# Designed miniproteins, single chains, part 28

Each design is a single chain, and the fold is of that chain. pLDDT is the mean over its residues in the fold that is shown.

## One batch from the design tools (miniprotein)

Design m957
Fold by ESMFold2-Fast:
Structure m957 (fold): chain A 87 residues (1-87)
Amino acid sequence: SMSEIEKLLEQAEQYRKGAESLRKELGSEEAYKRALELRRKILADPDATRNALSEKERNHATLASGAEGLDEKAKELERKAEALRRQ
């Protein structure tokens, strides 16, 4: 059986692959950057942006948010694995 560290790193790699898949759905580096800017606008003022953004823009912002969320989950698991290595 795999060690606890190996399982954490395997799960982190799956999250990183998921994030890469979502970034590919956006199609280009320029589209991803625009989606991140839209995500920042939504986070800064959710109420003001509710009716101002198109469905496509909201979908792109959601994909970018999802990719960042998966990268953050991967980082958390990588930190847990490193903490176990230091025990």
Scores: mean pLDDT 82

Design m958
Fold by ESMFold2-Fast:
Structure m958 (fold): chain A 61 residues (1-61)
Amino acid sequence: TDLEETIKNLREGAEEAEKKGDYGLAADLYDAVSFGLMSLGKYDEAAEYYERALELRKKYE
């Protein structure tokens, strides 16, 4: 689905933001990835990205 391609692009954007030290943007993009994965019924993967976003905010915001 178009949603799967969107999730891939968001994930790549999150990884690039994290690489550049933009942890706020990375966290926002990981949240978007999590939400997209939930929409696909991939709840375990969604939980992993949600937790990653929380960890980035707690450590770097």
Scores: mean pLDDT 85

Design m959
Fold by ESMFold2-Fast:
Structure m959 (fold): chain A 86 residues (1-86)
Amino acid sequence: DAVERVRAAIARFEASGEAREAAVDVLSALLGVSRETAAEVLDRLLAGEGIPEAVAEELLDRLEANVGEGEVAPEAREEVRAELLA
């Protein structure tokens, strides 16, 4: 659910040209990181640059910690990981 919301926020920004600030707010809240960190993640994805693997894993770990153990399906985690590493 939370992982799906992160994926949807990224896709929404890319597909519709939604305001960058709205996407940053959603990512910041869902990942439990600062707006600055969320903006960096979004900017790298939009530039076609992958997030370094270590950073992607750290963000996924934070997401799982924030949404609760076992609420993130393994398939959803791998999907978000693939997006971050793209």
Scores: mean pLDDT 61

Design m960
Fold by ESMFold2-Fast:
Structure m960 (fold): chain A 76 residues (1-76)
Amino acid sequence: EPPVVIDSIEYTVLEKTPDSLVVQVTLTGTGLTAERLADVEFEITVDGVVWVGHPVAIEVDAERGQAVATVELKPE
């Protein structure tokens, strides 16, 4: 199975509460599929707090090497 190669990653904070962080992550690269991204754990540090979570929505354009994921994270 070819490895996932990420060329760029950008995130935008959609919602932040003390107990929940929702971000939109835009990825470009190769080997991007919804099934491979669904199992990815995202870790984001904001103001010295580590937030961890998995995608709740994924949209992939594999031919263009692009994916957009909505990730819900909780503080560690």
Scores: mean pLDDT 77

Design m961
Fold by ESMFold2-Fast:
Parts: structure tokens; sequence; C-alpha cells
Structure m961 (fold): chain A 86 residues (1-86)
């Protein structure tokens, strides 16, 4: 990633970090994925259930939440965005 791309991703992160603590909780990350990911549309919009979307959000958080505190910091968020499978 270039420094410019990192700066753009930091602005995006800060938009969803409502308390400004440098972390996204489950609810904040879920809202990000609804607007910026096609995960919600792929899961619910194609005949899936709300529970399927919630399970997929949790799996993503579990994958990138390396300290297990139930939140994503900016470095963990960058790893998610840098993953070619996302």
Amino acid sequence: LSDEQIAEYKELFQKYDKDGDGKLDYDEFKEFLKKYGNLYHRTVGRGGFQEDFDKQVQKIMDRYDTDGDGTLDFDEFLKFLSDPNN
C-alpha cells in the first residue's frame, strides 16, 4: 500500500470510529461492511438470512482481531482491506 492509500483508509476508518478511540467495535464494523462491502447484498440480497450476514461479520472480526478484544484497530482494519479475498 502507498502512503496515500493508507491515508485514505485512515479517513474511512475515522468515519466509522464514532468515539475516536482508534478502534472499530462489532456494530461500527458491521455498518462499514453494509455500505462498503458487497457482503450484505451477497448474503441477504441473494436469499440468505440476517443471521448469515451476522455470522460472516463475526468470522471476519475473529480473523483480523488478533488481540481478541472484540474490536479492530487501524492496523487490523488495513489487513482486512489489503486481503485480496475481501
Scores: mean pLDDT 69

Design m962
Fold by ESMFold2-Fast:
Structure m962 (fold): chain A 68 residues (1-68)
Amino acid sequence: MSREELRELARRAAEAYKAGNDTEAMQLVIRALDAGASREEIIRELVEAGMTEKQARALVDGAEQLRA
């Protein structure tokens, strides 16, 4: 996955989260993880997309638990 693709996917995940669709947001994060993006890269791009660091970390934590 390119950084540009990750940035777009993170933007979509942040929008889903703001809309109250936490499950869709987690699924988008799972797609980034499955494509080889690191946890730290995903958190950074989610924060750039307008989430707080606490929200971004919680979303990635939930996605990793759901993926496992």
Scores: mean pLDDT 86

Design m963
Fold by ESMFold2-Fast:
Structure m963 (fold): chain A 87 residues (1-87)
Amino acid sequence: SAEERLARLRELLERALASEDPEEFEQLLLQVYTEALHALRVEGDLDLAEEVVRRLEAAKPTLSPERQKQVESVIAALREEIARARA
């Protein structure tokens, strides 16, 4: 369900933000991105994809400059895909 997917995405993001390991952070962020893309492209769940973007934007200011750049890249990519799906 959409609720179960949002809960899982929230868990993945929380784990990423708590990680002190750069590799684990990158892998978890990639999982969040992949799940958001699947929800958007395959299931048409724009609300879930937009929620992921909002959560990433909210977390961004609390991160290191390196991690901020990684999160900004994911936000930009998801926003482009959301705009494409809404067209």
Scores: mean pLDDT 83

Design m964
Fold by ESMFold2-Fast:
Structure m964 (fold): chain A 90 residues (1-90)
Amino acid sequence: TRKLEEELRRELIDMLQTRLGVPREEAEQIAEEFVERVKDIAKKHKIPLSTLLQGVINMLRRQPVPSSISSEVQRELSGALEEAVERARR
């Protein structure tokens, strides 16, 4: 699970820096907050954290999300990602 958390942080930091021009320090902080949000979503929906982390990594890579992640959870993850991007813009 820790390795997936670090992989997700790396993917999100890269996306924020490369696509949105966010400074590294701000991108790292946003990524940490986002990982905590993913943990909350996993706990709320009783989904294994490893499954949800992999799902988000796949979303960032524009790859298919695991079928065990429902449309409702995918919507919450997309919303959380939009919030992270919105923070990066301000």
Scores: mean pLDDT 81

Design m965
Fold by ESMFold2-Fast:
Structure m965 (fold): chain A 91 residues (1-91)
Amino acid sequence: MAEEVIRLSLELVRLVEEHAPDNLEVQILVGMALIEIGVSRLTGNDPELAKRAGELAIEAAEEALKLDLPEEVKEKLKKLIKELKEAIKKL
């Protein structure tokens, strides 16, 4: 399950980075999530680090949802947040 949490975290963070590039607070959260994803992968997908990466990815996405984004992007973010929350519960 740790690998799936990392995969979903990376997918969510990339979507946020693509659609909210000019929002400094969101981009800081994206950067923090990417660091935790990298560290988790280097440590053989440690479940605790994977969970932290997922939590930061969700936080970045929830902040991005407060922005004026296209509805299709908001729906994709909501779906990925839900899937990632469910994956974290299985760690």
Scores: mean pLDDT 82

Design m966
Fold by ESMFold2-Fast:
Structure m966 (fold): chain A 114 residues (1-114)
Amino acid sequence: SELLERARRVLEEMEKLAKEYIKKNNFSDKEIEIVDQAFKAARDVLERLEAGEPVEKVLAYLETQATKIMLLANLYDLSDKVRRVIQALFEALARALRGEDPEKAVEMAKKIIE
């Protein structure tokens, strides 16, 4: 599936961006834990797409997971840098799932992080 390939490419690029951003911005263990939960949710989204779930259902699942993880970040009073990584990841994936070019989706995510 072209859509699955695009979403996988976006996830791979977002993993690289998140690693570099974490390294530069002195993330705590708890902040890394919440980012890891966000990437686990992103991988679950791709597994649902690979299993043949309709894109509309996959997008709804993505939105639900994004909301849950952002609520966790708020509950633990985590810094803006953590929220930026979470927001950037889910925005990039949502754009890819809506048919946007992976390079454009990642470029928009960079603007959220930077």
Scores: mean pLDDT 88

Design m967
Fold by ESMFold2-Fast:
Structure m967 (fold): chain A 66 residues (1-66)
Amino acid sequence: GAVLTARVRADYTAQSPEELTLRAGDVVAVFTPAEGEYARARNLTTGEEGLLPMDLLGEVLAVEAV
């Protein structure tokens, strides 16, 4: 797998307890492989962990093999 570090491109409110609430400009670490439209991620701005909709990812900052 890999860890993808990226900026969030839009605000998002969690639709379930498993999902992250995100703000535009937050930096997230996304754990791969993704499961369809969602991936497990950590919001590095808030320290929260959960599922992230992949379509909210904007600028990719780093990719690290794990």
Scores: mean pLDDT 79

Design m968
Fold by ESMFold2-Fast:
Structure m968 (fold): chain A 71 residues (1-71)
Amino acid sequence: EIEALIAEVRASPDPALLREAMKRAVELALREGLLSEAVAAGLIEAIETGDVAALRARYEAEARALEERLE
């Protein structure tokens, strides 16, 4: 489900479509209670301002933190 959505986002060659899909994913996660309102608002603002590099860095950090917890 979530992995399928991520795969569709990654399959999009257009940065504009990718950004739109990322916003939709954040909104969906907020509705499902997976994100706090503050975190969701920050992510949406970053996507809207076009700060995609910061978003990528955050995703990298999140993945790293998850793996560290598994040790």
Scores: mean pLDDT 63

Design m969
Fold by ESMFold2-Fast:
Structure m969 (fold): chain A 77 residues (1-77)
Amino acid sequence: MEEAEKYYEEGLKALEEGKFEEAYEHFVRSAEIYKEQGKLEEAADVYREAATLLALAGKDEEARKLLEKAREIESQL
């Protein structure tokens, strides 16, 4: 399994367990690995999807931070 996908899956698991800070950290790490690989579209997608999931969990500030990161990457596309 690719490392970026592994962190994304760990983020989803942490989110399911109510570990929102860990979920945020795992999602950021997943997107950063995609970014390091030059996969900017995939990195932006991870940030946007994770932001939606955190917003649905009521973590609006964390969701906002991830959306800002997605927009920064999208500005390079």
Scores: mean pLDDT 83

Design m970
Fold by ESMFold2-Fast:
Structure m970 (fold): chain A 58 residues (1-58)
Amino acid sequence: AMAEESGEIGLAAKEGVDKARAAGITDPQQLAEAAMKAISEKFGWPLRVPAVSAPAPA
């Protein structure tokens, strides 16, 4: 129980990402937005998604 809050945040993010992926979303920006939205809705926090730019260097 030492990281209970962090664990719940991770689960909320996973739920958001899994739901977005089930809808056919594979864009990392949209997946990040889904995760942040799920966390924000579950905990009521005003979360922001930083801009995800550039492909990873090959």
Scores: mean pLDDT 67

Design m971
Fold by ESMFold2-Fast:
Parts: structure tokens; sequence; C-alpha cells
Structure m971 (fold): chain A 75 residues (1-75)
């Protein structure tokens, strides 16, 4: 699960995915593993990160992905 989130972030950074596509894929993976409510919360936080300047978007998405990975590993 956490590996898939990192792959999505890497694909976004490589320009293979749009920000919206990356947000959807990460939120879906989180919802599948941790439940729909957690997935929706992560979707909201990721969409807020996409409102940042482009230079900060990749760093913000990585930070959120790391936090989600920590939550998954705690299970």
Amino acid sequence: MAERIREVVAAYEAGKLSGEEAVELIAEAVAEALGEEVGEQVRRELRAALSLPRELQAAALRHLADQVEALVEAL
C-alpha cells in the first residue's frame, strides 16, 4: 500500500500523472486500506497541497504520502 502511494507520487513528479489523478489514486488506496472517511480526509489535504505554487506541490505531496505511510505502518 505505502509502496503504491510512493509510486503515484513519483509518477506525478515525472509528469506522467496530473495533480488530480495523483490525488484520486492516493485517496483511493488510502480508502481501500484505512476506510472511506480516512480516504476523504486525505483527498481534502492533498487538494489543498495542489493550491500551493508548483515548486512546493511535489514536496507537499511527498510529506502527505509519508504521513499516510506512517499511519498504514502503525496498523
Scores: mean pLDDT 73

Design m972
Fold by ESMFold2-Fast:
Structure m972 (fold): chain A 70 residues (1-70)
Amino acid sequence: MTDEELIELGDFIEEKGLTGPRIEEIEARLRAAREALAANPDTPQAEIDALQAELQALAKEAALEIVKKA
């Protein structure tokens, strides 16, 4: 997942107006991870890949919550 895709996912959750402890937690984690990546542009690719994999897992969990809330 690219940084652009991560931003789009976060925006999508906000646009849907989905609120709830689980969705808010996932969104907060996604936001924190995106900010960490933005703060360290010199981060080795392996570390970026690991963070993106974690964000993908969180994004998948957020998508499942969206389906439950829809």
Scores: mean pLDDT 63

Design m973
Fold by ESMFold2-Fast:
Parts: C-alpha cells; sequence; structure tokens
Structure m973 (fold): chain A 87 residues (1-87)
C-alpha cells in the first residue's frame, strides 16, 4: 500500500541520517588522531612522515564527509517522496 511505502521511505531516511551522523563522527575522530600522530612524528623529527600522515588523514576525512553528504541527500529524497505519497 501507499502507507507501507511511505513508512519504508521514512525508515530509510532515518537509517541514512544515522549513517551520516556516524560518518561525521568518524571523520572528526580521524582528524583528531591524524593531528596527534602528525604532531608526534614532527616532535621525533620525522617531517616527511608527519606530512604523509596529514595527507592520508585529509583523504580519509574527505571520503567520510562525501559519504555523509550522500547519505544526507538520500534521506532528503526519501522524506520528500514519503510526503508526496501521503498527499
Amino acid sequence: SREEEAKRLRELAEEQEEAARRSRELAEEIRRETEEEARRLLEEGDEEGAERTRVRGEVLVGLFEISASANELVAEIAKRKAEEIEK
């Protein structure tokens, strides 16, 4: 039924919003761990290791942020479709 489809779309939106929040949290954790490791390497005199660590961290953060944005977009589309079905 249309009501069942709207319910599934709302559940999908909630799942996608949760996935986005988790990806944002992981991105923040990666930022913190990357900066701590880069600082440690720099204190040890490993300037190249510190730079490689920062670059790797930036790439990983970017991937998780892109993933979160994709999940957020899917959630918005699902919510919009659920509202349209219920009209």
Scores: mean pLDDT 89

Design m974
Fold by ESMFold2-Fast:
Structure m974 (fold): chain A 100 residues (1-100)
Amino acid sequence: MSKSKTEDLELEEGESKTISLSVTVTGGSTLTVTVKVEGDVKVKVSLYLDGKLLASGILNGGESLSASVTAAGGTHTISAKVTNLGKSGTVKVTVTASQN
């Protein structure tokens, strides 16, 4: 299974917005979550599964942050909190979840 969601986020300096993706997982499988950011931007990304922090990092445009976790079977929410560390602008954010 692979699902993705892309949003254009308009962010002022220091502003945060969250993009969320709902996924259904077969239990006993590894779920890999990737966040890609695009634009002339520098952002802090915090990646969550069901509100639990998986990974955090600072990304420039074109960079990605990934985390892998074994998830229980059922429906889960992936959230990426994106904070603008630079000048006001638009960030294209893509969240992808794949089950191995």
Scores: mean pLDDT 84

Design m975
Fold by ESMFold2-Fast:
Structure m975 (fold): chain A 91 residues (1-91)
Amino acid sequence: MPAPPDLEELRAERAALLAELAPQREEFHELLLALNEEDPEAVKRLEEEFLEAALEAAEAERRGDLERAEQLMLEAEKKLAAWLKEQLAKR
């Protein structure tokens, strides 16, 4: 079984994800505005889930667990990206 990714690998994965999403940044922004008008409760739930992950990551970082912090943020960012791609595909 492969070892868990180290801090550098996690940071590289987050950077790669951001680079993949960057060309669609404006489309995702317009999508979020439309979704907030159509179903503000769904957008609020997504924001709350992301904030919970961000707070847990901040707590891990405060304890010196930088790998855990990066992993939590990567998982939250992947979940957000997957949801946005799914919503965009429905249009």
Scores: mean pLDDT 79

Design m976
Fold by ESMFold2-Fast:
Structure m976 (fold): chain A 93 residues (1-93)
Amino acid sequence: SNLDKAKEYLKKAKEALKKGDLDKAIEYIGKAELYIEKAKLDKEGLPDDERKRRLELAEGVVALKVAVWKTVKASKEELEKEIKRLEEEIKKL
């Protein structure tokens, strides 16, 4: 499921962060957030066209966030905080 994929990528993000691979952690955080957004859309039961538009918007937002974090060289502390935020979002699903 999309929720299982989100959990998998958060686990990978934590492992990358533990190894000091901040760029890889940022990429896995982005993938996890995108799968969380997909899981939310699945729960809404939207028509295919509306789901596609909502997903494209979510993909764009996540891509910009990843690009910003890489450009500003997001700290380990900031990435740990974001992983925790995404874990809380998963608990709400």
Scores: mean pLDDT 87

Design m977
Fold by ESMFold2-Fast:
Structure m977 (fold): chain A 70 residues (1-70)
Amino acid sequence: GMATMLGGRLAGRYMREGRPVEGAEAFLAGMRASGVTLSEADRRRLLEGAAQGPEAGERAGTRAAVNGGA
């Protein structure tokens, strides 16, 4: 839904800014608002993944740079 899409976009922005944990929390809040809940273990793995590297944010940043540079 829109809330999930917005959460994902915000997560990408935070990851690009070096705030992957905050981005992951925003994404989780969006999922919760959409009625999607994760187990404690799944939530922890998502946060750990976000903390390890902002690859999703980097990919989004690269696409934005290509599109903005055109």
Scores: mean pLDDT 59

Design m978
Fold by ESMFold2-Fast:
Structure m978 (fold): chain A 65 residues (1-65)
Amino acid sequence: SDADATRDSVETLLRLAESLVESDPERAREIADWLRERLPGYGLSPETRREFEGRIEEILERIRR
């Protein structure tokens, strides 16, 4: 489904950003900010959206610290 494809795409990008936090924090931030901006426009369930929002914030916090 479209929602499943969107979820899988966001999951892939989140995993990429998470892997880049230490080696390329600027790229990780770019990905996280891009996802944060677009996430409200996606047709995701409230539960999935909250999970992804949490992971985006965790990525950004790890970059700041």
Scores: mean pLDDT 84

Design m979
Fold by ESMFold2-Fast:
Structure m979 (fold): chain A 111 residues (1-111)
Amino acid sequence: ISPVIDAVHLLANTAELILLSLPNPSAELINAVLDIQVADGILHIIDALSLPVSLAREPLRVVVAASRTLLSLPEISEEDRNTLKERLRTLADVLRENGLTDLADEVEALI
């Protein structure tokens, strides 16, 4: 599951950079980025403690929901939206490789 965590971490960093690039980010953007950052942190704890992969499902669903919100926001540029979609494509691929096919399908539906 380390490749899944790496992909979420890259997505979290990308979302943070987008947030920091905007002069007046909306509350919806801030909340979506924070949701992804918190999920990233939870996934790293799960990995560090060698906890069951089943515990990763809820943080990953939070990442999917927050990503859906980010992609819908008009304040995000087409360039940044395309970068987020690239991160999500990588996430879908590693989710599928790790047997999380239901989550991979949900991520693919966003892109």
Scores: mean pLDDT 89

Design m980
Fold by ESMFold2-Fast:
Structure m980 (fold): chain A 88 residues (1-88)
Amino acid sequence: SALAEAFRARLIAYAEANADKLVEVPEEEIRQAVEAAIAAQAPAAEEAYRRGEDGAATTLALTEAVLASLPEPIQIRIAEEVKREAER
């Protein structure tokens, strides 16, 4: 979808903008932070579901909220992984 492609392009650009930052975060720490961020957005996701807002735009907005709530080093590591996946 156009929204998913635009979001992926923004993450790739973010990874490229931070390519000179040497960030080392253990995989387990990334996993725990992502799980906590998703859990924090669960009430917003439930409210959207109750209103019938289950479209791509709502999913993207919730995903962006999760990502924005993460510490910068973890955001950079996630963006780098998205870029690596896109280059496969």
Scores: mean pLDDT 77

Design m981
Fold by ESMFold2-Fast:
Structure m981 (fold): chain A 119 residues (1-119)
Amino acid sequence: EVKLTESGGGTFKEGGSVTLTATASEPISKFTILGWFRQAPGEPEQHVAEIDTLTGFTSFAPEVAGRATISYDEEKNTIYLDLKNLQVSDTATYFAEAIRLSYPTEVVRGEGTQVTVVA
């Protein structure tokens, strides 16, 4: 069973930046879509960023567009989310997701890492 382990969370100041990482227990080359989503207290889950490993196409939620970058390193089996110009509203638990497009589609999620942004 594939596991994703997130790290890089903590408490950050507004206007700062954070790099979140998720390391896979198996080669990330097995997965077509790699992404990040978040859940703030009392809010539904939202997508943050995705990358298609076959095409290199990236997509970002409007709330983080222009502030977020998603990347990955196949040799390190690691997915990255860089988020700059942090806002208090970025406070959430951040989850990595890896999707293998098969029949049926296989979805792997981590347990998340907490990001708290203070003014």
Scores: mean pLDDT 85

Design m982
Fold by ESMFold2-Fast:
Structure m982 (fold): chain A 82 residues (1-82)
Amino acid sequence: MYSLEVTLLGETYTLSGTVDELVKQAYDLIEELAKKYGFSDETIEAIKEKLDEIKKKAKNGEEFVERLKELFERLNKVLSEL
């Protein structure tokens, strides 16, 4: 069981569970951010593709959590520049 905190534009989100539960929660969060900040369907798909690549390339759950955290940190940086 894994847990991570991600901060997006000053709001903190906690994701927890198995790798599959984290993937689902990350997809749900990406969809919420897309609605809130007006992401295109193409942008949503690109972010989800990066998440799927992270899951595929991670050697274990610990590496998956670290890479997922990096993905959201990059997303926060992009959002802060809009």
Scores: mean pLDDT 81

Design m983
Fold by ESMFold2-Fast:
Structure m983 (fold): chain A 98 residues (1-98)
Amino acid sequence: SEIREEAFTLSDKELSALEYLALHKGEWVSQSEIAEKLKISQSTASKILRRLEKKGLVERRRGKNGRSYYRLSEKGLEMLRELGMLPVLEAVRAADLA
């Protein structure tokens, strides 16, 4: 499928961003939080997240404070499923929220 071909074009940082958003159960996460958790600059996070948005893998919203927020899209969730990542991510999420 098209999703498999797109998965092979993802960088390690793009994949890490998708995994982190998957742990948030579709909640809106700030660009600044994503940058901090991935240990990258806000500028690098902006570039990565905009690429993921263009691929339809994340959704973007601007907050009232002018900050950008992101969440995993349905297509992004499907991509993580095709990569076999969802069972691992669900286990990690259960541990982090316990």
Scores: mean pLDDT 78

Design m984
Fold by ESMFold2-Fast:
Structure m984 (fold): chain A 81 residues (1-81)
Amino acid sequence: SIEEKVEAVEKPLEELAKKYAEELKSEEAEKILFGKAKELVEEIRRYLEAGEPEKALALAREAPKKLEEAYKKAEEIVKKK
């Protein structure tokens, strides 16, 4: 099912976002990281619903890197204060 495939991607991304948020210890960073994880999960869901599983899989494989980019942006925001 689409829900089962979405859950398989959501859990690892939420765990990674939580790890990054715990490293930065900032409410603003937490919002950025969990917001990006949610955005990525919803985009993967849209590809699956549109019948584009290859695009969904490609995004799922790139999602950890996109979340790391969000982590770097969140770190810069925390440092600017």
Scores: mean pLDDT 82

Design m985
Fold by ESMFold2-Fast:
Structure m985 (fold): chain A 100 residues (1-100)
Amino acid sequence: DEDAVKRLLQEILGLSPAQADAVLRRLKELAEEEGVDIDELLERLNTPEGKEALREAGAEVERYLAETPVELSEDQRLDLLALEIYNRVGARRNEELGLK
């Protein structure tokens, strides 16, 4: 599933392999911090809903960067992207809201 998610990050978000690896590592860190199973998170990303969430996360980060004139490093941009993806797909928010 990691290789499939890495491909999705590259195809949907236009990330390089190195950028996709960085986002994936940050998602693993967020899942560990929140007590979420990383395999479950990756399975959610591989659904039609997860792919839509990736598109929406990418669009929101690009909008934020365009509207907020702050010069962020690539690492900071990738961290924001990973956090946005996690917030949209991550179990913590969905568990708190009881979402299916």
Scores: mean pLDDT 76

Design m986
Fold by ESMFold2-Fast:
Structure m986 (fold): chain A 77 residues (1-77)
Amino acid sequence: EDLERAFLIGIAKALNTSEEEVRKEFEDGRARLAAMTPEEQARLKKLRDEQIEAYKKGDFDKVKELQAEIDALLARA
């Protein structure tokens, strides 16, 4: 949806990468999500929601911090 696209563009811009790379990581992450507990999936959703809010406020440092936390969570799966 429109908010998801704006979010992906914002993440790509904050991380100095392409929208295509961020989208690919999201799709690769879906297979990892299938191996996660419901609690870990809920935590991932909360981190993504917080990242969207940080992006809306223009807090790109917080966006980057939350991405590192998401990456750490996904690495456990």
Scores: mean pLDDT 71

Design m987
Fold by ESMFold2-Fast:
Structure m987 (fold): chain A 57 residues (1-57)
Amino acid sequence: GGGAAASGGMGGRLAGGGPEEVRAGMDYGFHLATVEGLSAGEAGRLGGEYGARLAGG
């Protein structure tokens, strides 16, 4: 759902990432929620961590 994508994007943004990192976090969170079947909260959290990792690496 949309909550997972939004949380993933926010994680990338909070880590100081640019639009690519925000988008990657959103896409990963959306993937986890829709393909892997994770809850929106867990998918959003993991997407946010992914976006933050890209911003920091």
Scores: mean pLDDT 70

Design m988
Fold by ESMFold2-Fast:
Structure m988 (fold): chain A 96 residues (1-96)
Amino acid sequence: GPTSLELVEASLIARALGLPSLTEELVKNLTIPSEEALRKAAEEALEKLKKGVEELKKSATPAFVKQLEAYEKKMEELIEEALRRLLERYAALPKP
């Protein structure tokens, strides 16, 4: 199962994606987002990241462009990892 550190990390990344934690959804007695909704939110976050980086590249020096490309790749990996961890937790939740 996930470690306590992985749970904290995924919670922080979920908040960055604009998704409430699974614990917050359960506490609020709200409908837990579907797997499709979680994937869509991650896709929208990735698209926003790519557009933001592309805009910054227009006025950046060549050295800064390389830093922006490294940042984009790292953030894409973090978003994809967060989605995988959220989906794993979603699948592990007790059935209603």
Scores: mean pLDDT 64

Design m989
Fold by ESMFold2-Fast:
Structure m989 (fold): chain A 95 residues (1-95)
Amino acid sequence: MSEDEAVAEAVRSAAIEVALEAGLSPEEALRIGERAGELARELLEQGESKEKAIERSAEEAAREISKLTGADEEEVKKKIVERARERLEELLRES
């Protein structure tokens, strides 16, 4: 797995998990996660840092989750960023 692929996967997984915890359906959570992962990959291809790609993709996912659930957007974003960082560290250790 490339580093860019690991970042995209970490963001996708984190967004899915947080969306499910917020009460969204598996279908909705998967769509949000896939979009967030794709955005992270696109940002990295455009020359953004890993940190910026994670933050911006998490922000987009958090905005959607907040809109659908009424949860606080800033809190949701922080949860996605934290879990994505943890997941990325795990994925890079296994690469």
Scores: mean pLDDT 85

Design m990
Fold by ESMFold2-Fast:
Structure m990 (fold): chain A 73 residues (1-73)
Amino acid sequence: MSPEEAAELARRLAEEAGLRVTRVEVAPDGSVVLHLTAAGQDFEVEAPRDTPEEELRALLTTLAEGARETAAL
């Protein structure tokens, strides 16, 4: 997968999880860095070039749920 394809996949998975993507960066090593907001909170997620899609999806879903729970406090 190209770094550009990985960045597009990561953006889509974040949006599917209910996270607002503010910025996506591809690092020189091919890692994808997502800058996200959810429930008024800012997050940064770095996905190494070899991160499995299922693992990234689970991480983003958990992050989105955690942000909603924290906002409900």
Scores: mean pLDDT 76

